# Ledger of designs, part 103: designed miniproteins, single chains, continued (2)

Each design is a single chain, and the fold is of that chain. pLDDT is the mean over its residues in the fold that is shown.

## One batch from the design tools (miniprotein)

Design m7555
Fold by ESMFold2-Fast:
Structure m7555 (fold): chain A 84 residues (1-84)
Amino acid sequence: DLAERLRALEEALRLLEAELKRRAEEIGDPSNPEFQRLVAEVGAFLRRLREARSVEEQARVLLEFAERVGAPEEILELARRAIA
């Protein structure tokens, strides 16, 4: 069901955004190399997401990014659900 897959993708994106915001706030200093690295990785992820031509491709991009940054398993499960 496309609608169910879209809902899973939207929920995964919401949770990932909240997690990334939490990590940025935990770092606290925009001049910190860790903060700069996070911003660069998020920027690369958003570019790949924009280039994706389908819900399945968007979900794969999100899953790959979430795995790379060690996101919570709940986000990974939602991304996998959106691929199927």
Scores: mean pLDDT 84

Design m7556
Fold by ESMFold2-Fast:
Structure m7556 (fold): chain A 108 residues (1-108)
Amino acid sequence: SEEARRKIEEAIELLEEALKEAVPLILTNAPNVTEAIGRVLRIIGLLEEARHYLEKGDYEKAAQSVIEAARLLKESIKKYMPDTPKSKEILEKAERALELAEEALKLA
């Protein structure tokens, strides 16, 4: 579905933006930097998997990878980042990406 593809592409872009903003804040505020780095690398890997499946036309697997990346990013924001307006903005981007990916999964 072209609509599923579009929603997955939008979700990936939102998560990449959210991750770019979140990474410096996560790493600065995390009590265990090694654990935080591991979580960030896992999110990056999931987004790379999502792009790979999207290019293959496997929208179900692409959407599933985006959903996992969004959930892990939301968990990392809540765990490592302070409760600030900036953290809430980044969290809202991750939540919107999750909604788009869940909608895409239903269309796949």
Scores: mean pLDDT 88

Design m7557
Fold by ESMFold2-Fast:
Structure m7557 (fold): chain A 97 residues (1-97)
Amino acid sequence: MSKKDLDREVKIALARIAKSVLEQSITVTTQQRQQQESVNPQLAQQLQQRIDLLQQGIKTLDEAIEAYEKGDEKKADELIKKALEIQRQVQQLEESI
């Protein structure tokens, strides 16, 4: 394994860990949304917006992993930056709830 191959493997591993964290956040947020549907429909809609952003983040991370596996590091790095921007939007929605 070359040093460049090792660096790629590390980036793929970190992206997979980030994806797992987002998947767990979707599970928790989906449960919260279901609990709020009858009690606070407005909050349930805001939680759905968070779920939609988390799903977009997962899709972006999947595309980044595929780009790294194909050796397109420039595209993969741009997709990681997009995933980080989605994460910031999720945090802003949490602060508004």
Scores: mean pLDDT 83

Design m7558
Fold by ESMFold2-Fast:
Structure m7558 (fold): chain A 83 residues (1-83)
Amino acid sequence: SEEIDEEYSFYLKQIDRQYKKNGDEERYLYQKLIVLLWKLAKKKGLSPEEVLQRLDDVRARRAAGMTKEELQAEIKKLEEELQ
C-alpha cells in the first residue's frame, strides 16, 4: 500500500533527523529496526504478538553484545523483504 510506504517513510525521516542532531548511532539503528519491523508486519499481516516476540529477541541479542554490524545486517534483511 502506498499509504503504508508514505507513513513509514515519514517515521524513518524523523529518525534520520534525530540522528543528524545527536550522533547516537546505536539508538538510530535500533529505532530504524523497530520502525521497519512494524512496517513489515502491516504489509504482511503479522500479529502484534509476533512483532513483540521479534523485538524481545533483538533486545536479548543486544543485551548479549550484538554488534552494530549485526544490527545493520538485520535492518538490511527487513529492507529487502519490504521491496
Scores: mean pLDDT 83

Design m7559
Fold by ESMFold2-Fast:
Structure m7559 (fold): chain A 59 residues (1-59)
Amino acid sequence: MLEVLKEAAEVLRKYIEEKGIDLSKPEEVDAIAMGEYVLEEMRKKGKLEEFEKYVTILR
């Protein structure tokens, strides 16, 4: 996995753990809020542009 994608995945994993989100319960999953949190954290790390480049290539 590319380092920037690994960091984005780790940010999401920690967010889920810290909030106690149970992924087996759809009512606890706010995909938009989770996505916005990852983007904001990647922006704070100065890696948002690199992350977006890979997301664009994969979509």
Scores: mean pLDDT 70

Design m7560
Fold by ESMFold2-Fast:
Structure m7560 (fold): chain A 99 residues (1-99)
Amino acid sequence: MTYEERLASQEEAAKESKNEVVKITVEEIPKFAEEHLSKRGIEIVLSHLKWALKEGIKEGDRLIVEVEGKDGKTVVLEIEVVSKEAVEEAVKKLEEMLK
């Protein structure tokens, strides 16, 4: 095993042990964001959803996004894409929250 392979394995194990993983559908993201995410966290989620739409995200895809909660704790979101239209609706709602 090379030094780079060892480092990658350690980083992967550290990510799995440090953060609570919240499994959520993209349709639930706006409500979760209003209740649990800081303004910075909402901006990060919005950026990832916009990027996913640009890259041609489709039903059944998953996004893993690391965000900051209102309490300053890091939360890892595993976002399930129900449909492309649901992602577009989530983007619109998150943009309205940031106005």
Scores: mean pLDDT 75

Design m7561
Fold by ESMFold2-Fast:
Structure m7561 (fold): chain A 67 residues (1-67)
Amino acid sequence: MLSPEEILEKGREIGRELGVDEAIAIQALARVSSGTKPEEIIRTLVENHGLSRETAERIVERAKAAA
């Protein structure tokens, strides 16, 4: 289980690596760490944040690897 500090640091790293908003990447990692289903996170990223499905899937895969 990731600490809040690890979620912030790793989320920022994911955001920088993928060229997406760091706050969006942090929220995706927090949701993965809390056990939210990957498809639900992808849907939220696409519908609420206007990301492409391909970008959302990359964020979630990277977040799963970091959790």
Scores: mean pLDDT 83

Design m7562
Fold by ESMFold2-Fast:
Structure m7562 (fold): chain A 73 residues (1-73)
Amino acid sequence: AEASEAARNALAAAKKIMEALPDDFDPAKLGALLQELLAMRKAGASKEEIKEFLIKQGIPEKVAEEVAELLVK
């Protein structure tokens, strides 16, 4: 299906982020974080750039690496 692969990868990335965040994490902040990640990917950001951004948001390095890999595929 058209565009479904990018959406699928974005959903998988979101799940990994949600697993690493506390249950009381602000849903609006999560939405903003996901929008920023999609914008970075669209702009051609490297896996390293995406990983660094996620680490700055408090995401563990292991999860940040996995999410970055999903978003650059």
Scores: mean pLDDT 73

Design m7563
Fold by ESMFold2-Fast:
Structure m7563 (fold): chain A 55 residues (1-55)
Amino acid sequence: SSKKLNLAKKKAIDEYIGKTVTQSEVMEKYNLSKKNATKILKELEKAKLVTYKKD
């Protein structure tokens, strides 16, 4: 749901702003699917808030 994704995105910004983060970390930390974690990380990387690192 968009509400759950928006909440997870805000938490990810607060936790990882200016840091390098993987999809696995976001999946485990916020209990998200791989697709949802990847979507959030791509949005945050495009906004230059985090660095998205693939395994």
Scores: mean pLDDT 81

Design m7564
Fold by ESMFold2-Fast:
Structure m7564 (fold): chain A 96 residues (1-96)
Amino acid sequence: SFETSIKSLEDLRAAAKKVVEESKSVELTPEQKAFVEYLEKLAKADSVDEAIEVLEEMYKTEIEFLRKKGLGEENLEEIEKQLKEAIEKLRKIFEE
């Protein structure tokens, strides 16, 4: 498993910026391009609330792309629950 030590808004912004820079060397699908645009917004987030709002928009976009690819509703619901839990954990870490 990848150990990602995201403990602050600055760590999250740095991680988003790194993924955006790495994406410049590859050909992106329309879905990947949409996520890179959200990561660019996340890298520029000035507050925890702004970062959470971007993350929530990202997961909604991912769920719609997975639905279009034929993923079942049970799997989509599980992924959405996991993403919401991860966002809540990040908010708690940033508010400590």
Scores: mean pLDDT 76

Design m7565
Fold by ESMFold2-Fast:
Structure m7565 (fold): chain A 83 residues (1-83)
Amino acid sequence: GVNELLKRAAEHLIEAAEALEEGNELEAEIHLGIALINLGIAKLIGEKNEAMELLEEAIKALEEGNAEKAKELAKEALELAEK
């Protein structure tokens, strides 16, 4: 369901942030792409929720090069999606 998609998006954003911290831009781009697809489907089929908002903020932080903030926000979204 929606929470499974949000969990996948969060997990891939954490992986993207870790890849960016290690300087692996290609791996970061791949994980960000997978996260965007999962979040996009969740937003299409579900109502907006706090986990979606945190994932959107995490994506913005990652695009701004702030891997640490992206990882923190994605972990918070993951905790909400696992409930």
Scores: mean pLDDT 88

Design m7566
Fold by ESMFold2-Fast:
Structure m7566 (fold): chain A 78 residues (1-78)
Amino acid sequence: SKGEEYVAQIKEIIDEALAQLRATTDPAKIREILAQTEKQINAILQQAIAEGALTPEQLQEILQRLRELGEFAARLLS
């Protein structure tokens, strides 16, 4: 479904961000990766929400993965 395509896209972006974050110790680069990732995910998520493409379960899965990304990034910047 279109919702499954949006979930897959967001997961790929998060996985790429995590790979980039694991490869760096530079706080400035970490912040740049996070800013770019947030921009990309927000664009896709806003479109998916506007189209009504996501089930509540799919939205919850995306939000959980975003929380995990944020927690990982917070630990790197602490």
Scores: mean pLDDT 86

Design m7567
Fold by ESMFold2-Fast:
Structure m7567 (fold): chain A 94 residues (1-94)
Amino acid sequence: MEEERRRVEEGRRLALEMAAGELAAEAAASKEKAEEMANVKSEEKEKEVLEELERRAEAMTEEEVERAAERLRETSPEEEVEERRRLVLAWLEA
């Protein structure tokens, strides 16, 4: 059904958002990561970062998804975070 395909695509998008959030959290905890993020200012560098986020999102473990979900709970309702978590895990399984 089309809903299955839409769910997989949505899971991928949410996985990228979670990966970006985790990367930002790592940057906040580490000067080295923060400096790397700060140096990404060109379109070419932005493309590389996006490709890295895609790769990281696809390689996310269940534990990493849980950590990203906990981070999102600071700024989003728990219900939305749990749905995003489920969509990401479903996409990773697909």
Scores: mean pLDDT 68

Design m7568
Fold by ESMFold2-Fast:
Structure m7568 (fold): chain A 56 residues (1-56)
Amino acid sequence: SALDEAKAAIEALARAGASAEEIEAQGVRYISLIGDPEAGRELGRFTRELLAAAGH
């Protein structure tokens, strides 16, 4: 699904050492592209948890 693809892409960016700002910007872009409020909320939650785990 688009949501699963977005989650995988964001996780890959984090593993590659992308900044918190870059990860957040890509998350916002994917939320806009998905166009579904529930999927957008879940992607936002996932991104925040990922950043928290990385010390942000």
Scores: mean pLDDT 82

Design m7569
Fold by ESMFold2-Fast:
Structure m7569 (fold): chain A 119 residues (1-119)
Amino acid sequence: MLSEEELEKLRFASTRFAELLGLDPEELFEKAKELYLNLKNGELEPLVEASLGALSREEIEEFKSASEDVRVVFSVVLAAQELLGRRLPIPGIEILESQPSFEEAVQLVLDLIREHLAE
């Protein structure tokens, strides 16, 4: 079961990512919530599939021990990848962990995606 804070962070990130990517924010939120629960429970197979071959099971398992903020951002990016059927830029765990706030971690990934889509 997810806390109210976890749900609020998932909703915030899903809304911001959906706006950038032209996705339905509710569909993205539900998928991100599913992947976040799977990550938290150690059910990594759905996250491996959502990575579209970009990440190994071992690399995904490293995110299980990350901060809540990083796990939320990671789950939303993978959910967006699955819904789009294309790989998105995922910064390293240490870069995400170094961000001063959750909002700044979300903004960093949005900026990287915007740059990636311009190529």
Scores: mean pLDDT 86

Design m7570
Fold by ESMFold2-Fast:
Structure m7570 (fold): chain A 65 residues (1-65)
Amino acid sequence: SMDLELAEALARIAASVLGAKSVEFDRETGKITLYFEDEEKAKEAEKIGKNISEATGVEVEVFTE
């Protein structure tokens, strides 16, 4: 299921709680990208992102900058 709206909502909540630097949404590919300055927060976001991907079919990637 490409439940993109649910994936976007969950990713925004995770980004806000974990303090993401930025969030990018690619509606055409169904991909969400989260950027963090803190490596530990990025690791936590990767776990959450994997759960979102498994539940919605939307790809979630996490990077540290």
Scores: mean pLDDT 82

Design m7571
Fold by ESMFold2-Fast:
Structure m7571 (fold): chain A 84 residues (1-84)
Amino acid sequence: MPAEPLTEEQKKNLTRQKLGRDIAERLILGVLGVKRSDLKSKDKLIEAAKKKGIVTDKEAEEMRKLPTVSEAINYLMDLVVLKS
Protein backbone atom coordinates (compact mmCIF):
# COMPACT_ATOMS: atom_id res chain seq x y z
CA MET A 1 0.00 0.00 0.00
CA PRO A 2 1.30 3.53 -0.72
CA ALA A 3 2.17 5.25 2.57
CA GLU A 4 2.23 8.81 1.20
CA PRO A 5 2.45 10.69 -2.14
CA LEU A 6 5.90 11.11 -3.67
CA THR A 7 7.53 14.47 -4.34
CA GLU A 8 8.06 15.56 -7.97
CA GLU A 9 11.82 14.93 -7.64
CA GLN A 10 11.24 11.40 -6.29
CA LYS A 11 8.73 10.73 -9.08
CA LYS A 12 11.28 11.77 -11.73
CA ASN A 13 13.93 9.43 -10.29
CA LEU A 14 11.48 6.52 -10.07
CA THR A 15 10.20 7.21 -13.61
CA ARG A 16 13.75 7.00 -15.00
CA GLN A 17 14.36 3.72 -13.14
CA LYS A 18 10.99 2.25 -14.18
CA LEU A 19 11.43 3.29 -17.82
CA GLY A 20 14.84 1.59 -17.99
CA ARG A 21 13.46 -1.51 -16.30
CA ASP A 22 10.36 -1.67 -18.53
CA ILE A 23 12.52 -1.46 -21.66
CA ALA A 24 14.89 -4.13 -20.31
CA GLU A 25 11.95 -6.36 -19.33
CA ARG A 26 10.34 -6.09 -22.79
CA LEU A 27 13.64 -6.88 -24.52
CA ILE A 28 14.29 -9.88 -22.24
CA LEU A 29 10.74 -11.19 -22.77
CA GLY A 30 11.18 -10.95 -26.54
CA VAL A 31 14.70 -12.40 -26.69
CA LEU A 32 14.16 -15.26 -24.20
CA GLY A 33 10.52 -15.98 -25.03
CA VAL A 34 9.59 -16.07 -21.32
CA LYS A 35 6.68 -14.74 -19.27
CA ARG A 36 6.82 -11.80 -16.82
CA SER A 37 6.52 -14.22 -13.88
CA ASP A 38 9.84 -15.77 -14.98
CA LEU A 39 11.52 -12.35 -14.60
CA LYS A 40 10.91 -12.55 -10.83
CA SER A 41 13.14 -15.64 -10.47
CA LYS A 42 16.90 -15.63 -11.05
CA ASP A 43 16.83 -19.38 -11.73
CA LYS A 44 14.13 -19.02 -14.42
CA LEU A 45 16.04 -16.17 -16.08
CA ILE A 46 19.31 -18.13 -16.05
CA GLU A 47 17.62 -21.31 -17.35
CA ALA A 48 15.93 -19.43 -20.23
CA ALA A 49 19.16 -17.61 -21.15
CA LYS A 50 21.11 -20.90 -21.19
CA LYS A 51 18.43 -22.54 -23.38
CA LYS A 52 18.73 -19.65 -25.87
CA GLY A 53 22.54 -19.93 -25.78
CA ILE A 54 22.94 -16.37 -24.49
CA VAL A 55 24.91 -17.27 -21.33
CA THR A 56 27.68 -19.76 -20.63
CA ASP A 57 27.82 -21.88 -17.45
CA LYS A 58 30.40 -19.43 -16.05
CA GLU A 59 28.17 -16.41 -16.76
CA ALA A 60 25.19 -18.26 -15.21
CA GLU A 61 27.22 -18.77 -12.00
CA GLU A 62 28.04 -15.04 -11.93
CA MET A 63 24.32 -14.25 -12.25
CA ARG A 64 23.53 -16.60 -9.33
CA LYS A 65 26.01 -14.69 -7.13
CA LEU A 66 24.09 -11.42 -7.66
CA PRO A 67 21.95 -10.56 -4.59
CA THR A 68 18.80 -9.39 -6.43
CA VAL A 69 16.76 -10.32 -9.50
CA SER A 70 17.09 -6.72 -10.74
CA GLU A 71 20.90 -7.03 -10.84
CA ALA A 72 20.59 -10.39 -12.64
CA ILE A 73 18.28 -8.75 -15.23
CA ASN A 74 20.80 -5.93 -15.76
CA TYR A 75 23.66 -8.43 -16.17
CA LEU A 76 21.60 -10.49 -18.62
CA MET A 77 20.62 -7.33 -20.56
CA ASP A 78 24.29 -6.42 -20.99
CA LEU A 79 25.06 -9.95 -22.24
CA VAL A 80 22.07 -9.93 -24.64
CA VAL A 81 23.21 -6.59 -26.11
CA LEU A 82 26.85 -7.72 -26.39
CA LYS A 83 25.99 -11.12 -27.94
CA SER A 84 23.15 -10.04 -30.25
Scores: mean pLDDT 69

Design m7572
Fold by ESMFold2-Fast:
Structure m7572 (fold): chain A 64 residues (1-64)
Amino acid sequence: SKEEAEQKLKLGDQAEKEGKLEEAARLYREASDGYFELGKNGEATPEQQRQGYDADIRSELLES
């Protein structure tokens, strides 16, 4: 859901701030997946599509 995706993004930001990079990467991936599902169902706003894309990039950078 939108609320779950937003919550995962917030938790990812907090984990990254705390230096828990592996957890942050996972949470950003989960947030990205949530926003992607909203987009697939035609429910994502342009802002949510951007948030999903940004979360995907953040996840990839932390996994590298």
Scores: mean pLDDT 80

Design m7573
Fold by ESMFold2-Fast:
Structure m7573 (fold): chain A 69 residues (1-69)
Amino acid sequence: SMEEKREKAREIFREHRDDVVGAIEKAMELGFTPEEIAEILRELAKEYDPTTRKVLQAIADALREEAKK
């Protein structure tokens, strides 16, 4: 479910707070697509501080562009 996906993504990013790229790689290893990771990051970014939110949104935008290829 979407709720289970969000909880799993939040756990991954909590464990890898200092390595967002590593967290993305871990999520992809668990079967998340770049499109799914981008949507999860956009949603999770709303729950973080403004600086971290901007960084996560920028990464999500980059993943969305790669997903178009």
Scores: mean pLDDT 74

Design m7574
Fold by ESMFold2-Fast:
Structure m7574 (fold): chain A 79 residues (1-79)
Amino acid sequence: MDDDALALQQATRDRMVAALGERLGPAVADEFRRLLDENPTMPSSDAARQAALSQGADPDLAVQAVEDVERRVADELRG
C-alpha cells in the first residue's frame, strides 16, 4: 500500500539524517531535513550536497553518507 511505501521512505530519510549528523554534524542533518520537507521530490544526493555546501561541510562526504544508507536499505530489502 502507498502508506507502507511512504513509511519506508520516511525511515530511509531518518537514517540519512542520522548518518549526516554523525559524519558532518547536526547543522548539515537539519538543513538536509529542511530541504526535503520543502521539496520532497528532490533526490537525496542533491539535498545532501546542497545541505553540506550551505553549512561549509564536504559535499562529497554528504553524498557518500546518503548513498551508504540507500545501499544498506536495498540490501535489507533483498535479504
Scores: mean pLDDT 82

Design m7575
Fold by ESMFold2-Fast:
Structure m7575 (fold): chain A 70 residues (1-70)
Amino acid sequence: MLAEKLRKQIEELKKRLPNLSPAAQEEVQAEIEAAEELLRKYEETKDPRALTAAALHVAGAEFTVKLAEK
């Protein structure tokens, strides 16, 4: 399920946080927090818009980590 995949991606992102600069950590952490809140909203409401928004925040965090790790 997409929600389960997003939760696994968030856990992977959290493991990579300590290796980033403080500025990148702050940005990625904000995206993770937004995604976690939206996933919680999706579990309660089953609103597909919340799931889509969570996926976008996870994608943004992954992109920032990829750039920061270069």
Scores: mean pLDDT 82

Design m7576
Fold by ESMFold2-Fast:
Structure m7576 (fold): chain A 89 residues (1-89)
Amino acid sequence: MDEELLAQADQIRANLERLKERVKEALSKTPEEQKKIFTAASNAARAASNYARQLAEQSTDPEVREHLRQVAEEAEKLADEFEKLANSL
């Protein structure tokens, strides 16, 4: 169980890195495409944060729970950053 939860945490972080790259690539696009990409990235990061919190509740190991909470906080921070970028357009 806990090994599977840690593997899912790693996958969430990998997905967040892909979102960062997509947002970076969007900086060369039109404002309309940027807003669309930033909004989609914010929503995806928010979903990732919620998912990481759900996974934390499944763990019996306090270290694994804390690790998943940290991943959730990282995702939430990214969601807020991407939302601010979208709202600035």
Scores: mean pLDDT 86

Design m7577
Fold by ESMFold2-Fast:
Structure m7577 (fold): chain A 75 residues (1-75)
Amino acid sequence: SELEKLYKEAVEIAKKLPDMSYEDFLKAFNELLEKLEKVNPEIAERARKLYSRDPLLAFYEAITELKKLVEEKKK
């Protein structure tokens, strides 16, 4: 599903974080948010609210919410 694809993309970004510049991270996260808004606008909106204060926290919160939705759909 599109939701599982987005979760996999988010996990790949997280794996690359130690090798990424902060600018590259922000670019990757913004691209993820654009895709996420089309699939689940509620998670995207919550992430954007946190982004203005703490982009890293916003990113990990979005991953956590995506994981929960993927796990719920497997039941």
Scores: mean pLDDT 82

Design m7578
Fold by ESMFold2-Fast:
Structure m7578 (fold): chain A 94 residues (1-94)
Amino acid sequence: DPLKKVEEAYRKVKETGEKFKEVASKLPNADELKELADKYISEAGMYLAKARYYAKVDPEKGKKVAEEAIQRLEDIYNEMKELTDKAKAEVEAS
């Protein structure tokens, strides 16, 4: 089910974003990094909302929207994971 995959991908983005914010809190630019995380979580939420909307009003288009959302959410997840790893390295290097 493509919509279930979007919901799972969103959960992963949100979870990674929360972990990133926790690590970022230890850095001098914590506010800027938290704002970045909130932007990614917000974007992920918009993809989820769009996928849910079209699944309800146009199921055929909803499948395509969900597939596009999954790809974008995976890209966001990978980018946030890299940012989290970089932030952890900066905290440990102090």
Scores: mean pLDDT 87

Design m7579
Fold by ESMFold2-Fast:
Structure m7579 (fold): chain A 75 residues (1-75)
Amino acid sequence: SLETKAKVIAATGEEKALKIVEAGLKSADPEVRKLAVLTLGYLDKSDPRIKPLLEEALKDASEEVRKAAEEVLKK
């Protein structure tokens, strides 16, 4: 499950998870980009680095990635 993978990545800690997410959002694979977006949903939403990454994901070529970003932003 992508949700389970996202939780595992987030559990590595904020700084390491953000580095993994930033790399994942640049992947050619939309499943990897979606995983990166879901991982942001398990991080501290008050971190000013998170919202800009989610807003960029709203512009993604994949509808599934855009929908994941929209759902994370609603929380």
Scores: mean pLDDT 84

Design m7580
Fold by ESMFold2-Fast:
Structure m7580 (fold): chain A 57 residues (1-57)
Amino acid sequence: MTPGQQARIGGAVLDAYQAGQSDQQAIDAGVQVGRELGVDPEQARQLAQTVLDQLRS
């Protein structure tokens, strides 16, 4: 996964979180962007969870 792909996935999670969407919706937004970028779904989900956890810390 490239730094650019990581930034786009993290940005999708951040946008969903700021919009007041649920944790699951924020993770799903990151996974969807990852899919569009050709990133492995499991890697995209793990990154989305990490970003969401950091936003909540």
Scores: mean pLDDT 86

Design m7581
Fold by ESMFold2-Fast:
Structure m7581 (fold): chain A 77 residues (1-77)
Amino acid sequence: MSPEEKEIEEEVKRYVEEAREAARQLKDPLQATKILMAAFALESTLYLMLKRKASVEEMKKEVEAEKARIDALLAEA
């Protein structure tokens, strides 16, 4: 695994941990579930991209798109 790939993996790990912690503070179980599902989808997408040897640029674009979706869900909560 390249240094750039490892940096993306560590960034996603930290972001997902923060998103899960934020979800646990929500009073609405439906919104919490949506955020937890989106966080799992982000981890799964990165795992699959790493397995198929996607480019660093492609991984960054997809990670940023999925983070934006999770941030939108958090803003709605």
Scores: mean pLDDT 83

Design m7582
Fold by ESMFold2-Fast:
Structure m7582 (fold): chain A 80 residues (1-80)
Amino acid sequence: PILEITFANGTVVRIPVKEKMTLEELAELLSKATGVSKEDLLEEFKKLGYDPKRVVSAEEAAEILKKLFAPVGAEVKLLK
């Protein structure tokens, strides 16, 4: 599966993901794709109430990223 993030400025980021991953792994992939530090992404996950060691499906990852990027007006889709 692929996570597709469309930011309000029109930038599109596509991240190939596994069907199952930790939020630490998701933060690593997202950091590489966006240039945001892994540390900052993990702190944002914690602010949303998520444990970085939590194992999530690709579907759950998409839902978490929708919440994470809602303040910046980004759209998140899961492509299968």
Scores: mean pLDDT 83

Design m7583
Fold by ESMFold2-Fast:
Structure m7583 (fold): chain A 89 residues (1-89)
Amino acid sequence: SLPAAQVDSVEADKEVAEPGDRLTITGKNLNNIPVTALLYVDGELVGYVTKVGESSAIAELTDEVKVGDIIEIRDLSGKLLGKAKLKLS
């Protein structure tokens, strides 16, 4: 079994991030997040993972999010992989 991904932070460069903007995810074992993973806020799809590395990953937004939202990262089966409160970088 691969070690579980640990999400430490999710950051935006704007207080209100828009479709097409990118979020930076930091943590440990993030290479174990599938590139098909999806981002949710309050059960609504807001983005998808585009790139993964050991300590950082990038997601692209399909919907608006704001600093203070809880970003949940889930696989295609709906399993929670990590979550963090969105913060300004």
Scores: mean pLDDT 88

Design m7584
Fold by ESMFold2-Fast:
Structure m7584 (fold): chain A 68 residues (1-68)
Amino acid sequence: MMLSEEEAEKELARLLAEYRAARLEYQRTGDPSRLKAVEERLRAFMGRLSSAQYDRAVAELAALQAEL
């Protein structure tokens, strides 16, 4: 079932914050376990999005990855 715009924005913001934290932890420890778990959750979340919500999520994730 597709998420509302507000629900998609809130969940995306939460997952991107977890992704940033997981990338920083991997950089400090060399342990990818948390990063892999967050990537799986992101993929599952993106599968629930409408086309417009997906495009926004891809853009925000790409911007975060370019920053890191």
Scores: mean pLDDT 80

Design m7585
Fold by ESMFold2-Fast:
Structure m7585 (fold): chain A 85 residues (1-85)
Amino acid sequence: SLTELYNEIKKEISGIKSIEDAFNKAYELLKKHLPQLPEELRLYIAAEIVSEIFLGKPVVLFIKASGIPLTKENLIEWLKGLSKL
């Protein structure tokens, strides 16, 4: 299930200290296990997993509200910015 995959990815990246490395790992795992998943959804799910680990809460609603263009680079930079607050 998507919930099981989400939890597995969280466990696999829990030891990663860098937001960028954690995001890239989550993204590649999603691409490997769900290759048919639309790019936009893959980026959102990767951001949710990383935000839950590094910020203690999921932030997908804030990503949508922010209006940032959905690229890997923009999401990594946005998450890094939030982690400094």
Scores: mean pLDDT 79

Design m7586
Fold by ESMFold2-Fast:
Structure m7586 (fold): chain A 96 residues (1-96)
Amino acid sequence: MEKEIEEAKKEVEKSIEEISKSKTQKEFDEGMKKFEESVQKLERKLWKDPKKMSEFYEWVSKQLEESSKKHPKELSEKLKEYSKGLKERAKLIAEY
């Protein structure tokens, strides 16, 4: 289980790195699509474990906040908003 979690984390990290390195709106949008697909795969793997799912959403949220510092203000604000959404999901899942 830990090995599958590490693989999922690496996939999400790779997507966030692609977003961080994006230089155009198109590259950013493509990176976000890959990121969302990676998060969905994570949700499918962790659906039976709310605690691990919550921990993952918190971790991903922190990665997005760090990535936001590398972008122009408009893109940074979008990443921060997505990060906030993940933190809210983490709280809701932890209460289940």
Scores: mean pLDDT 75

Design m7587
Fold by ESMFold2-Fast:
Structure m7587 (fold): chain A 91 residues (1-91)
Amino acid sequence: MEVEVSLYGESGERLIDRSVSRGPVSAEILIIGAFLQAELEGASRIEIRIRGPAEDTRRMAEVAKKIAENFGFEVKEEEFTGDEARLTFER
């Protein structure tokens, strides 16, 4: 499973990009870390791209949505294309 995260500020400026290509636990840790980093950097938008088997990708997208909710972010965009999920979160 591969996860890429991008953090953006209020003006759409890109603050941080991170990625990991490992198992589900490493992906969950990266996503939690990304939302923590968003709090520290004052990010208003987070984009998450998840790639892997369709079942694992869907499960990780649901995990990302739950993490986002706990940080006060809401899902603005969600797209599933075969082996990929793209999620955009804003607050």
Scores: mean pLDDT 79

Design m7588
Fold by ESMFold2-Fast:
Structure m7588 (fold): chain A 69 residues (1-69)
Amino acid sequence: REEKMKEGKKKLEELEDYLKNVLGMSEKQMKILEKMRAGEEVEASEEETQELIEIFQKMALELKEEALK
């Protein structure tokens, strides 16, 4: 929930670590992806958007496979 900033920050750090080490995302890409995931409007170039979508889809596939188990 939104009540605890510490919990959200912890999840953020885990996500950043995962995106960096597993998906190979840069800090800038992670920041844009995080804003998009949060439902914020992000003005990114077509190329940046495409790369982020591919990375996001890869992450979503991982989560879906885990949930199936």
Scores: mean pLDDT 64

Design m7589
Fold by ESMFold2-Fast:
Order: C-alpha cells, then sequence, then structure tokens
Structure m7589 (fold): chain A 100 residues (1-100)
C-alpha cells in the first residue's frame, strides 16, 4: 500500500539519524529526506534487497551479529520496518565496537 512506502522511508530516515548521532556527527539525512517522490519510491523498492545483502555480508564477517543479520533477512520482505530496526541495531553495535 502507498502509506507503507512513506512509513518505510520515515523509519529508514529515523534509523539513519540515530546512527549519525551515535557517530557524534551532525544528523543530516537530507539526501533521503529531500529526495523527490520518485527517488523515495526507488529507495523503498530497493531497500528490501539492500538490507538483505547488508545482513548477508554481516552474517559472514561478524559471528556475534549473525542472529540480528538473520532477523534482517527474514523480515526484509515480510516486515521491512522490523528489518530496518534490526539493521540499525547492527550498525549501532559496529559503531560501539569502533569507540573502544
Amino acid sequence: MMEEKEEIIEAYIKALQEILEELGRKSDPSKVENASEEEKERIAERLPKELKEFAEEISKTNEELRELAEKVIENAEKDIKKAIEYAKEIALKLIEEEKK
């Protein structure tokens, strides 16, 4: 449904903002926020595949994050908002390890 596409983009923007804040950077997801409706539609259409590919790479390279990566893969097509949340957790954990 069309409402789901807008909600997906909003969830993605929120996740991106939280990741940028954790990095201690100015939160600037403007590249996604200020995207045209056509660009937002393309992002929403590609997001399941991109999240799945990201999670598959994480599952191969990071044993501790493998369960979260599997949850991203499982939810990428059936519940994209959950997939975004799990992907956000992965990103935040990776950032935390870098800040040691």
Scores: mean pLDDT 69

